# Designed miniproteins, single chains: the designs that were tried, part 31

Each design is a single chain, and the fold is of that chain. pLDDT is the mean over its residues in the fold that is shown.

## One batch from the design tools (miniprotein)

Design m1060
Fold by ESMFold2-Fast:
Structure m1060 (fold): chain A 108 residues (1-108)
Amino acid sequence: TETAVKQLREILEALEKKSKERARLTAEGLLELLTELLTAIQNKDVDKALRLVGELEAFLITMAPDQAELALAFADELRKLIEEGKLDEAEKTVQESIKIIEEKLKKL
């Protein structure tokens, strides 16, 4: 939870330093994907959750190519939690990620 949330925060901070507009667009897209992922996890739809993690990874690499390593690490942590059946931990990680994005959007 703590590691994945830290990686997401670092990606958003790096984007904001380059472009507030790009950071805003990235945060908006992440919020949509993470909200869908949260619903999939809550419904215990593992196949859909893993697909959404793949979409999240591709989106982050596209929007933040200079932070690709952090994007991969964030997606890998979520994927691992879901694959290991740690859905409660995955849900908490996604909820904390959504909170960080909502806070960042208020400042952008």
Scores: mean pLDDT 87

Design m1061
Fold by ESMFold2-Fast:
Structure m1061 (fold): chain A 58 residues (1-58)
Amino acid sequence: SNLDKLTPAQKAAIISFLVNKGLTEEEAIEYLNSLSEEEVQKLVARAQAWIDAARAGA
């Protein structure tokens, strides 16, 4: 599954990002498993940008 290819930090980042967009944790996991490898990489980048913005106080 797509989850098995992610680090624990990447999983946490993506799930937190999607939950903040209004999904439940279960819905976030199902959504992740429905994505292609390319889409997962783009989602990792989006989640990381969101975390970086939060750290910067933006």
Scores: mean pLDDT 79

Design m1062
Fold by ESMFold2-Fast:
Structure m1062 (fold): chain A 89 residues (1-89)
Amino acid sequence: SLAAKLAQAEAQLARLDARLAADPDDLLARAERAVLEAQVALLLGDREAAVAHLREAARLLREAAAAGQLSPEEAEEAIRALERAAEEL
């Protein structure tokens, strides 16, 4: 159900917010949060917001790779998937 999916996403966002409060420089957690925000936007019918959040997640993954928090190979694959998802919306 929509309510169950929203509740699950809200619980995941709360866990990421707690993680980011402890480590605000965790770019991977910020990227994961942006992906969840895109999922919530899609569940609410806001495709424009979902596209913006997916692009923000891709930007954060590029920064994570540059900061050494993610390998360039892992970043390229994930960024490509996020950009494709944004283009398909």
Scores: mean pLDDT 88

Design m1063
Fold by ESMFold2-Fast:
Structure m1063 (fold): chain A 100 residues (1-100)
Amino acid sequence: MLSKEEVKELYQKRLVEALEELAKTPAEEAISKLEEIEKEMRKFLEELKKQIDPNDKEALQFIERLEKSAKDLLKLVRDLLEQGRFDLVRRLAAYARREL
């Protein structure tokens, strides 16, 4: 069973990889790539949730907060892409790689 700390580490790694992949995508394909990332992230978090002990309420509450955080972040990224702010998306990916 995964601990809260292990869930955090796996999530942060997956998020950094997803943002870097998006930053390397051509601008004209970025929205379609983001939609793929949104689907993959949902599946990833669902699979992590299955590996948590059903009695570990703290870890379950934590992953629910991560699901919300991921949704909010990807919405922000979508808004930036729709505004043509690919420069900010690349800066966000660089920040995530450095800090996470």
Scores: mean pLDDT 85

Design m1064
Fold by ESMFold2-Fast:
Structure m1064 (fold): chain A 95 residues (1-95)
Amino acid sequence: ATQEELDRVRAEARELAEKAEKMSKDIVNELNYRLAKGELTDEEKQKLIEAARYYSLAAIHARAAVESTDLEQAVKHLEKAREYLKKGEELRKEI
């Protein structure tokens, strides 16, 4: 039972890690593109940086969940990853 639950949490965490890592790269690419164009306000720049930070934290916690051998720790890391991903997505919608 516990092992099947851990395997499921790890699989979900891996998908979230890959998504968060992609979103982090996409945000950094957009930041660089807008900076090169001169089409970026200080407020937009700060929001892109903060969104990238949240996506990076989501990826870190998701990877920690994948590497966890303890169900409780895996779930805790997966929940933190979901929280940070949501915060990054909310900031992204404001840009």
Scores: mean pLDDT 88

Design m1065
Fold by ESMFold2-Fast:
Formats: sequence, structure tokens, C-alpha cells
Structure m1065 (fold): chain A 87 residues (1-87)
Amino acid sequence: MEKEYQLLLKLLKERGVETEPDKKQLEEWIEALKLQAKIIELIKKEGEPKSEEEEKELLEKAKKDPKEYSLEEAIKIIRAYMEEVRA
């Protein structure tokens, strides 16, 4: 928990964000990043959604996925995906 807060704060500072969010905001951002990582992993397995309805289905699958990611794992997944999309 506290290590994940410190990691997120470090990443925000690396991007030039001087905002000092409270613990509730940090928790919400950490959970959002973990959910995004689950969505990316589903995209890698099932392919990219072709419609808004498929996007909703992937989101619901990600929410129901019992797999636990650390924040470090989630960030690695998101960064790798962003590099692939921007290449």
C-alpha cells in the first residue's frame, strides 16, 4: 500500500507534476492503473475491441478478473502497450 503510493508520487514527479494528491486520490489512481493493465492483457489475448460494446465487455471482464497486479506490474504493462501503439 504505502510503497505503491510512493511509486505513483515518484512517477508523477518524473512527468513534472507538482501536485501532491491525498491518499484517497492516490488509491483511486492506483486502482485505475491496475484496471487498465487488466484491460490491456485482455486485448492482447482477445484482440482490440472493434466497437463500443466490445470495449464495455472487456471492461466488465477486467473488473471481474480476480488476478492481482502490483502497481509496478500494471505500469510495465501500460508502458509496453503505449510503446507498441506509438511505434
Scores: mean pLDDT 74

Design m1066
Fold by ESMFold2-Fast:
Structure m1066 (fold): chain A 65 residues (1-65)
Amino acid sequence: SEIFKKGDEVARLVNDGEVDKARELMRETVESIDDEIEAGVAEVHLSVYYLVGKKYREKGKKPEL
C-alpha cells in the first residue's frame, strides 16, 4: 500500500522529467526498510514504476514534435 503510493510518485516524477528527485525517493524508500528481502522487493517494484514513467514520458515527447 505505502510502496504503491511511493511507486506512483516515482512514475509521476519521471514522467515530469524530475529524474533526480525520483531516484532520491527510490533510494530513501529502499534505505528505510530494515529487512533485506523486503528492501529488495521494494527496489524491484519502484524500478518497474520508474520504467513506466520513463516510457510514458518518451511517448509524450514524440507527439510534441
Scores: mean pLDDT 79

Design m1067
Fold by ESMFold2-Fast:
Structure m1067 (fold): chain A 108 residues (1-108)
Amino acid sequence: RHSILDVPGAVEVRLLDGSRLILSFTGGHLVAVFEGSPEDIARLKALAEAAGAVVSVGPDGRTVTAVFSGVETVRRFAEALLPLVAPEDRARFRAAVEAVLARMEELE
């Protein structure tokens, strides 16, 4: 999978519920795409909305796209989601989030 530091770059991590998370940085925003069962997607949508993301659900109900436009929304999202990330992917998730935060802070 491509690094978030590459253009275009994306980082994929697995969640404990078996859902897939793809993180990318586009247009000054963190874009998080979740893929999973409709029940898992509903939970992940609620988590992203609580962090302050603008969220859309794909027509199949199995994909949610969350767009984070601020450093604080990205931090809230990362803190809420980290315990749900598969242990083997947590370091990759943390690295991707830190890279996004650094880029967002450069653009302020």
Scores: mean pLDDT 78

Design m1068
Fold by ESMFold2-Fast:
Structure m1068 (fold): chain A 70 residues (1-70)
Amino acid sequence: ALEEIKELIEKALSSGPGKAVALISEAVTLAIKNGLQEEAAKLLEEAAKKSVDPVKRGSLLGAAEVLREE
């Protein structure tokens, strides 16, 4: 489960902004289903620090915030 979340986030970083948003949403869904909200939020925050695209960065940070409040 955590490895799958990491793979989705890595794919999001290498994809176009639109596809990245879809992959980030899948990672969030898996994190909630598996009780990995904190671990996934940390991975999303790390990915946001490495992203230069404002749309990707915003999506990654927004997803991390959602997971930290769940």
Scores: mean pLDDT 80

Design m1069
Fold by ESMFold2-Fast:
Order: sequence, then C-alpha cells, then structure tokens
Structure m1069 (fold): chain A 85 residues (1-85)
Amino acid sequence: MEEIEKVKKEAMQTAQDASRALRATAAAVPPEQRDQVSSLYEQLVGRIKRLSEAMEKEDVKAIEEEIASLQALVDQGAALVAAAR
C-alpha cells in the first residue's frame, strides 16, 4: 500500500518532467527535427493516458513500465537536442 503511493508520486513527477523536457526539446531543435519531436509528444500523451489507467488500477508493475517508457522518451528528446548541437 505504501509502495503504491510512492510509485504514484514518482509517476506524476516523471510525467511532469517528461512533458517539460519535450517542450524544451521542441524549442531547441532545428525545423527539420520538429516532426520527430511532434511524434515523441504524441507518444508522451499516449503514455500519460496509460499511466493514469495504471494508477487507477493500482497496478505497480504497469506504473513502473510507463515510468520507464516516459524516461525513454525524455532520453530520445535529449538525443535529438545533442545531435542538433
């Protein structure tokens, strides 16, 4: 029970950080990479929806999977910025 609340807190922070990071990525990349960032943002929206469903069901495994997916999207966005610089 205490583990589910901890995971939900981490999930919410990860979702906020991922949203902020991808918005920053969109501002930092050249125009030719904006379509790639748009694709990442669509994936982010889908993952946040899945995360919300997992939190409602209190499925710790599903929540952890979605956290990992959101972190992977942030990493992909950072790689786009690094490649552009």
Scores: mean pLDDT 80

Design m1070
Fold by ESMFold2-Fast:
Structure m1070 (fold): chain A 76 residues (1-76)
Amino acid sequence: SPQDVLNEVNKLINEGQRYFEEGNYEKAKELYEEAIKLLDEFIKKHGSSLPPKVLITVLTLKLAASGELYLVELKE
């Protein structure tokens, strides 16, 4: 379900943020990349059938995770 995907993505982003705060940028990067991958697969499979509100939420999470990933890359 959309809620199950959102819950998993939020867990990955939260764990990535924890590793980032600990200075483990390699692990943070892996977790953000996994979150983005899950969101991309979800959009590809269900995007055309999602209510606009849900689609915007998914795209917003992808933007947030991508921004965090970009920040990690800039530190290296």
Scores: mean pLDDT 85

Design m1071
Fold by ESMFold2-Fast:
Order: sequence, then C-alpha cells, then structure tokens
Structure m1071 (fold): chain A 82 residues (1-82)
Amino acid sequence: AEKIVQAAVEKVKKENNKDSILSSELPTLIQEVHTQAVAEGKDIANYADQIISVAGKNITGAGVIYTNKILPIIVDEMLAPY
C-alpha cells in the first residue's frame, strides 16, 4: 500500500524537478495513486491517510485550515473516476 503512494510521490517530484509537492500538483499525485491502485486491484480509499500525510509534509502551513482545504481536493479526485 505505502509503496504505491511513495512511487507516485517520487514520479511527481521527478516530473517537476523538485524535492517537494505543490498544492497545485496534488490532483496529479492522486490520479497517479489511483492509476497504480487500479492496476493492483485495490481501492484508492486504502491510501487516503498516506496521501493526506504526504500533503501535510510537503506543503507548508498544513494546519487545521490547510488540511481542511486539501481534504476536498483529495475527495473530489478520488471520486472523479466514478
């Protein structure tokens, strides 16, 4: 489970030539995790906590207000394929 999220993180960082993820790149990260989860026959909901944790670590100001702003993006992207 964690390996899929970590692989997606490293791919997004490589494509942007950065050691961090911007909030604007979070939809791309979630789509990549979804693609990998589907390929493994797994539900993306199993990775929600890890995605939230990665967002909190890579985007400065990840307090309650910031977490609340990121959660809607995660939910929308996780539901977008449905």
Scores: mean pLDDT 60

Design m1072
Fold by ESMFold2-Fast:
Structure m1072 (fold): chain A 73 residues (1-73)
Amino acid sequence: TLELELESEEKGDHITVRFRWRLERTDPDGRTHVGEGEGTLEAKGNPSEIAVAKSELEELRRLQQRSEEARRA
């Protein structure tokens, strides 16, 4: 099971995206493996870097939707 949480904040030429993830998987032999992490993506002052950050945010939003669908199934 994968869980992904996203928060975005935009002020002028500054974009900050914070994300947290947790992955839990059980092997056929009954062992459970858990991985988790968090990170931050920042872009400031350069229009091309801001455009890249927005594109990456869109991709992360798609991953978040897939994670939510997996939780509901």
Scores: mean pLDDT 68

Design m1073
Fold by ESMFold2-Fast:
Structure m1073 (fold): chain A 85 residues (1-85)
Amino acid sequence: MSGSKRTMIGLLNRFRQGLKVLRDTALSQGNLSLAKETQELIKRVDELIDRLKKTPDEKETETIKEVQKELSKIFERANRILDEL
């Protein structure tokens, strides 16, 4: 596994843990809608991690660009959820 791929997976894992905190906070407040939306973002992050793990090093640059683009969208939605908590 390349250093770039390893670093990206590490960042995604940290972000995933942050999303779990947001989900659990929404659940503690009885906000099932925000909890569900946050769980969908966790699932998307898991799919990105799996995609990176399955990508050969020869294709890593293309996959990392796709992951970065998708992560930006997930981050925008996570910030919206945070603003509603």
Scores: mean pLDDT 85

Design m1074
Fold by ESMFold2-Fast:
Structure m1074 (fold): chain A 102 residues (1-102)
Amino acid sequence: HMTEEELRARARELVRAELKEAGVYDQVSPETLELLEKGYAELIRGSDAYLRGDREAAIRHFEEAIKLFEKAAQNATSPQVKELARRFAEDARRALEEIRAS
């Protein structure tokens, strides 16, 4: 298992890479960045739980990821950052729907 610190570091790496690729890393506030990183950590936890066969834990983690990404979208002032946060929330919703349908 990935440690909690390793998981948070991986989430941070992935979120920052996405923001840099989108060209909006300089447009994200520390508060919005923290929400995106927490949301992404929940996505990783959800995926890990699902791969381990823990469907109930996976559902809870994806639901939390959606809430965090929605908060990030609400908190963001940049339209591009808002759109990125909404896409992350939509990806989490699709994962959740797929698990619930299976």
Scores: mean pLDDT 86

Design m1075
Fold by ESMFold2-Fast:
Structure m1075 (fold): chain A 83 residues (1-83)
Amino acid sequence: MIVLENHPVFGSNVPATAVLEYMLREVEEGAADPNTSEQQILDAYNTFASLLPEEVQKLLGPPPTSVEEAIAQIRAAIEELKK
């Protein structure tokens, strides 16, 4: 299990899956909010992804071009980490 160490937002010993599940919820809530633009969601996603361990960033892949792609990348990374 991949855990975060000394993360500025989540602290230490937090499973990477828990962080990704939080990120997924935030993206889905943003997508459901008509006052939130796709670009704002993608900017938040890219900022958050940059704070993750390198191995988790590799599982997410290249920066998403749409909210749907971002959601798919997060879900795929969560499933891979649960193996």
Scores: mean pLDDT 75

Design m1076
Fold by ESMFold2-Fast:
Structure m1076 (fold): chain A 89 residues (1-89)
Amino acid sequence: VEELKKEFERAMKEADEALANGDIYKAAQHAVRAMKLGEKALIEGNKELTKKAVEHIRRVAQALRAAGKDRVARMLTRNAEILEKKIEE
């Protein structure tokens, strides 16, 4: 549980740092990793961590759209919506 939170926080920090540095591809890779960690957190009953994953994925997707990476942004947005609906179960 604690280890998953730390791994998730590291993935989100790395995505944010990549965005700040203009490394759009690294930002997308770290966002995908955070998404998988959010899925695992939901399975383990940690809805709070999954909500954080959804928020960060949406922010990265917005930045990717602004950089002209529409396809990756759409994929991330769709996956965030799926996770968000699962939280509502």
Scores: mean pLDDT 78

Design m1077
Fold by ESMFold2-Fast:
Structure m1077 (fold): chain A 94 residues (1-94)
Amino acid sequence: MPSLEELLEELRRLMEEILELAPTPEAQELYDSGLKLIELIREHGSDPSYHETLVMGVRYLRDRALRLARKHNLPEEVVRRVEEVFERLEEHLR
């Protein structure tokens, strides 16, 4: 499995790719939210007391990313990568 830092970097790249493919205010807001989540995981990811809050953040961002990808008919590969990256992040925080 990739390290947490490799997963966070993959998430950042995925969010950038989504913004590039669908350059909308909704995608920009998703990107900004993703960067905030990455920073929170870096700061608090090692603290078990934050894990439920971080998992909720991961799930919320995943749902937003999937809705945006479906709305803008993004490639199946992007949808699959969203599901895989967020699932691995959630597993890492459990």
Scores: mean pLDDT 84

Design m1078
Fold by ESMFold2-Fast:
Structure m1078 (fold): chain A 95 residues (1-95)
Amino acid sequence: SMQAEIEADRIVWEALREAAERYFAAKGLPPPPDSTFGRMIGVDELFGAIPDDERLAFLEELEKIRDDYVAGKITPEEARERVREIMDRALELAL
């Protein structure tokens, strides 16, 4: 449903934003600006620090979680936990 797609996008985007903020904090930098472009730049900096093959694998895992949630295969809580786990692994590789 459209509602499930909106919720899936919010879950993924919030986890990406939080990971980017943690990445900037770990580097001793101020958080990315709270704007669409600032958030995009923050996420780009985080993923830019990860090798391309690993980055693509993380993106595929995130897309699978989104698809599973939209299909009703997992709960909102399961989706949040899975996305956090992926972003924690991505952050470890970026640092």
Scores: mean pLDDT 82

Design m1079
Fold by ESMFold2-Fast:
Structure m1079 (fold): chain A 85 residues (1-85)
Amino acid sequence: SVTDFIQEVKAAYPLNAAQKAKAAQIAEQVAQKFPAEIADPQARSTLAYATATFVVGGPAALQPLLAQEKRASVRNALQYLTTLQ
């Protein structure tokens, strides 16, 4: 579920209160755009960590994850994250 994904994002990385609020908003956008990936436990776990990483370090922090990701659908979701503010 979207709620489970938001909680997984918040648990994936040490976040302050402001970062947790931003993570929830971005996680909702990711879950809306990539419902199939959020339904897959492996893809969901990767995207939860990536969303938290993006909230803390911005688009540049996602570059190592994007370079190593072999699943096209997950790479597409990572690229979508780099377009967010």
Scores: mean pLDDT 85

Design m1080
Fold by ESMFold2-Fast:
Structure m1080 (fold): chain A 73 residues (1-73)
Amino acid sequence: KKKLVAIVVDSSADLETLRKAVEKAKELEEKEGALTRVFGDREEGKKLAEELLKAAEKALGDEIERTELIVVE
């Protein structure tokens, strides 16, 4: 089974903060085999991320064993 990680970053953040979010997603995928999704708006992205994680747990519970939300500042 896999882990699904939603990563939220403020879309008003500088390019370096966005790069950190993308690098974190890549590291989780390469080292842990996690499935990742990056959301650009902090408030709207958090809501979308929460909805995605709930939907994934309900629909893909046999494939996904754990969900996690990470906020990048």
Scores: mean pLDDT 76

Design m1081
Fold by ESMFold2-Fast:
Structure m1081 (fold): chain A 80 residues (1-80)
Amino acid sequence: KLVEEIRNTKFTPAQYTANMLRLIALVEEGDEKAKEFLERLQEALKAGKITYDQAAALIDYFLETKDYEKTFELLDELEK
């Protein structure tokens, strides 16, 4: 259910950029899990496994919930 909601979400390039900057801010604060998440997102985007809209939706989900475990599970499902 949640994976389908993320898969069908649409974001503008500006929204993607805003979400990415928020995630980068957490990495700069020394959050190692945020760094791992950012690196996985960048690899998945580069490999064409996820879209920018899906990346923005995952970042949005993470920022709202602060649930790294569930965020990584959702990323794994989207990469399939």
Scores: mean pLDDT 79

Design m1082
Fold by ESMFold2-Fast:
Structure m1082 (fold): chain A 91 residues (1-91)
Amino acid sequence: SEQEELQKKIEELKERLLQLSAESTRAILNDASAEELQKLIEEARELLKEIEQLLKDPRLSEEQKKLLSAMRKHLEDLIKELEAELEKKKA
């Protein structure tokens, strides 16, 4: 069904977010290079664009919209954290 395909896409985006969050935490704790931080920021921005595009889908349930909105907020916060760490490297 169309709802099953939407749910699969949401779960795939969620798994990507969880992996990216774990990789970002590891990078920050290990004092990763500016290049690694920049790569993570780019990956986070690409995932954010995919979530924002999916949020425009009129077939989404209210629960799916809430989950995607929470994921968007988490990614926005993650990008800000990574950008702050990158700025420390460039100073």
Scores: mean pLDDT 89

Design m1083
Fold by ESMFold2-Fast:
Structure m1083 (fold): chain A 80 residues (1-80)
Amino acid sequence: TAEEQFEKRYKWLKEEMEELIKKDPSLQKVYDELVAMPVEETREVMAARILASKNPEEQRKWEILAEYAVAEQRLREREE
């Protein structure tokens, strides 16, 4: 149940990120940098970025990016 919910959420986040990257290819580099960070650092950096966002569209973009990066880190850990 929890694993199935995580997999469904991860798949949705991946699709959302692919759409965002198609609109702004520079997000791929940002994602690569975030996924290489420890999960706690990724969360702190993205929380600050979200708070600095001046409009709802930008805030939503950073929220999706942050959640996807954390989900990818968790997925890699769960494979163990």
Scores: mean pLDDT 74

Design m1084
Fold by ESMFold2-Fast:
Structure m1084 (fold): chain A 92 residues (1-92)
Amino acid sequence: SQQAQQAFQKGVSDDKKTSVDGINQLTDLTKSKDKNVKISALGALGGVAASNKDIDIKKKTLDVIKDAIKTEKDPKVKQAGIGALKSAETGI
């Protein structure tokens, strides 16, 4: 979604405060009632974990994805979260 893409751009910022704000926005989107918004947010979190060079930001983002997977009941959303964790390991 456009909201997930904007939050993603913040999450990959070299400014730690901006990155944390982006991750928090994506975390809120994983709680959406819209399944497609949740899936987009999980993918964007995976991209933040892959792309951000700050190890603390990477770890925080991975923990957010893991927590989202643990509490999710929808199988498609859960699979999107698992895919995001796998994609995080292939970061640039």
Scores: mean pLDDT 84

Design m1085
Fold by ESMFold2-Fast:
Structure m1085 (fold): chain A 73 residues (1-73)
Amino acid sequence: AEDAERAAEVAAHTQRMLANLPKAADIQAEAFREMYGLSDEEYEAEKERILKAGQAAVPGTAQALVDSRRAAA
């Protein structure tokens, strides 16, 4: 059986990581834009790339991505 306490901690951590991804992606893309002189189009592409990579790295992201896509549609 799963440890209920551990499961709750993992879920809470996943929620926090997902909630912070848009801000983290924006900050990283902004820094990258400043560093490399990206165009507006390149900035948007880099921001999306960072966001997707961050989401893929978070456990349980597959379900969250499906839900987010449905909400966005």
Scores: mean pLDDT 66

Design m1086
Fold by ESMFold2-Fast:
Structure m1086 (fold): chain A 81 residues (1-81)
Amino acid sequence: MEEARRYNEEGKRLAEEGRYEEALRKYMEALYLDPSLEETLRNLAEVLRKMGREEEAEEILRLMEEDVTRAGLRAIALASA
């Protein structure tokens, strides 16, 4: 979906600028549209680590190996907190 990929690209730009909370919100928006976006999940996990949320990042990466869609749904919950 083009819209989901657009949110992912906006999130990447915000993360490059150090705007991690805004980047998380954009990645969350992408995952609301498609929770199976592996690139978005990896980018979200990286931002979580940069914010000091290492356990949450590790959880998302672990879930991606088992069920990408479950990882996406969990990422949405974590980014909304």
Scores: mean pLDDT 83

Design m1087
Fold by ESMFold2-Fast:
Structure m1087 (fold): chain A 70 residues (1-70)
Amino acid sequence: ALSLIDHNIQRGDDLYRQGRYQDASDLYDGTSRSIQTLSNSGVIDPDYGNQLARQSQQRSRQARQLYLQQ
């Protein structure tokens, strides 16, 4: 579960670095939802999961803003 989250974050970072901001934003957003699900199911600590989900959402928002500026 966490390894898949890490993989998706790394993929999003890779897309972001390539200037594929919409794809990065969508992936970060999807990852945030997955983190929230895992947190709610008790697979990860709720406080940690909420922090990680907020970080992923923040990255998604930044990528979307850059996409709109292109």
Scores: mean pLDDT 81

Design m1088
Fold by ESMFold2-Fast:
Structure m1088 (fold): chain A 85 residues (1-85)
Amino acid sequence: SPEAEAVRRITLIELFLVAAETIAWVIKNAKKLSPEQKEQMKKVAQLLIDRAEQELAQLVSEGALSPEEVAKLQQRIAANRAQLA
């Protein structure tokens, strides 16, 4: 159903963002990572955020989300990007 598909895609966005948030936390807190390893991990986190943004754009195009739900996910994506700046 359209409702079940929307839930699946929202879950996928959340999983990408949780993974990116976890990577950002590791970059900030791990004492033994080289600068090169941190940069590689940062790139992986950025790719996950990009995929979350692409999936959100598709959901928006389908009219599957309220404006409030869109705003919350956009804010979380922006917060994730800021953590990697």
Scores: mean pLDDT 87

Design m1089
Fold by ESMFold2-Fast:
Structure m1089 (fold): chain A 85 residues (1-85)
Amino acid sequence: MRVTDAEIKAALAEIYIAIAKLNLQRGDEEGAVESLEKAVDLAIEAGDPETLQRVLDAIREMRPHLSPEQQARADEIEARLRKAL
């Protein structure tokens, strides 16, 4: 079975969610939000509703742990993701 480009992008989105969580645990809030933004872009390109929902859940889970500046950035990427749902 040949893996599709969409399946590769969905898998990469999941990897970037994991990177975002790791960055947040390390206190790198900027790196966490940058990784979430990459996960959102990949999830939108993949077009898989399950992957889009997982990225949305990750943003919501991490948002309370961010500074107000990074929360504003997270809100912008969440709005972009919601347009693709």
Scores: mean pLDDT 84

Design m1090
Fold by ESMFold2-Fast:
Structure m1090 (fold): chain A 97 residues (1-97)
Amino acid sequence: AKKEEAKKVARQTGVAIGLIGAVTSYTLLGDAETAIAEVRAITDAVLAETTDPEAAARIREAGERLIRLIRENASEEEILEAARELRRAIEEAIEAD
C-alpha cells in the first residue's frame, strides 16, 4: 500500500470513530452541545482539505442536517441515518482526492 492510501484509510477511520463519539454523546448522554461541537470539528477539518466544491457542498449539507436534527431532539433513528450520510459524503471526498 502507498503512504497516501494509508493516510486516506486513517482519515476515514478517524471520521468513523469521531461520528460514533458524537452520536454516543447525544443518544446515551443527552449532551447535544458536545455532539454538535464534535460534528462541527470533524466537518471543518475535512472541509479544510476538500478541494472539490461539489464534494464540499455535500459534506456541508450533511453536516448541517445532522446538527439540525441533534438541536431539534430528533429520533435516534434519524440522527443515526444523518450520521451515516455525513460519513459517506466524507469517505467519498477522501477517496476522490
Scores: mean pLDDT 76

Design m1091
Fold by ESMFold2-Fast:
Structure m1091 (fold): chain A 92 residues (1-92)
Amino acid sequence: MEEELFRLLEEAIELLERLERETGDLEVGVLLGLLLLALGVGRLLDDGVFAARLALPLIREAVELARRHGLEELAEELERLRERLEELLRKV
């Protein structure tokens, strides 16, 4: 469970890095920085649930930014990842 949460957060980081490269949007850069911090703190505390809860609102904002820039495929990948994180969090 914890390992799966950390893997999904690493996938979110990869998707946000792609979003930042495609857009050059400072807001995406800020979200990426905060997501990296959430993952780092979660690993330090050995608490993937805490990390995922911090990450969820950041991923939701990234979905909106991807759609605003017309990057529909990336928005869909981020949305699916968000749904998967919420599903796992419901089980804890």
Scores: mean pLDDT 86

Design m1092
Fold by ESMFold2-Fast:
Structure m1092 (fold): chain A 55 residues (1-55)
Amino acid sequence: DGSRALDAAGEAMNKAIKEGKSSEEMLRDAVAAVEALDVPQEVKDRVIGLLRRGG
């Protein structure tokens, strides 16, 4: 669900920040984490859309 997708994105972004990754790498890791979840595609598309807007 949306909460799981947001949580996964947040964890991936926090890990990327700790590792000193660029904003582009951080976004890529967050998108990959969301796509790896077993949730409906519509939920993934919404969360990825928010990430790509920089929100």
Scores: mean pLDDT 79

Design m1093
Fold by ESMFold2-Fast:
Structure m1093 (fold): chain A 100 residues (1-100)
Amino acid sequence: KKELLAKHVLNSVTSATKTAVLLSKEAGDEKSAKKMEELGKRVERAYKKGPEELAKEARRAAEEILRIVKELGEKGSATLYSAAAISAIGTLFEAELLEK
């Protein structure tokens, strides 16, 4: 049953967005931090719509997180950069499993 996997996907994306917000704030980029917060909210709304919509939105969020993390990588903590990247990659894998 997909219910537990959906909760895992939601938690993974939420963790990835929170880590990316922290990285953005340390880099002094308030606009990126705001965008990451909005990505987290979009995924929470998708969770209410069902597993297929959650999987699609989680994949989009993870891809966007990876783009912003690459842009900010040298301006923030290397630990937060790697944590955000790994969390986003994990989210992509979990979203793929949720669509099956």
Scores: mean pLDDT 75

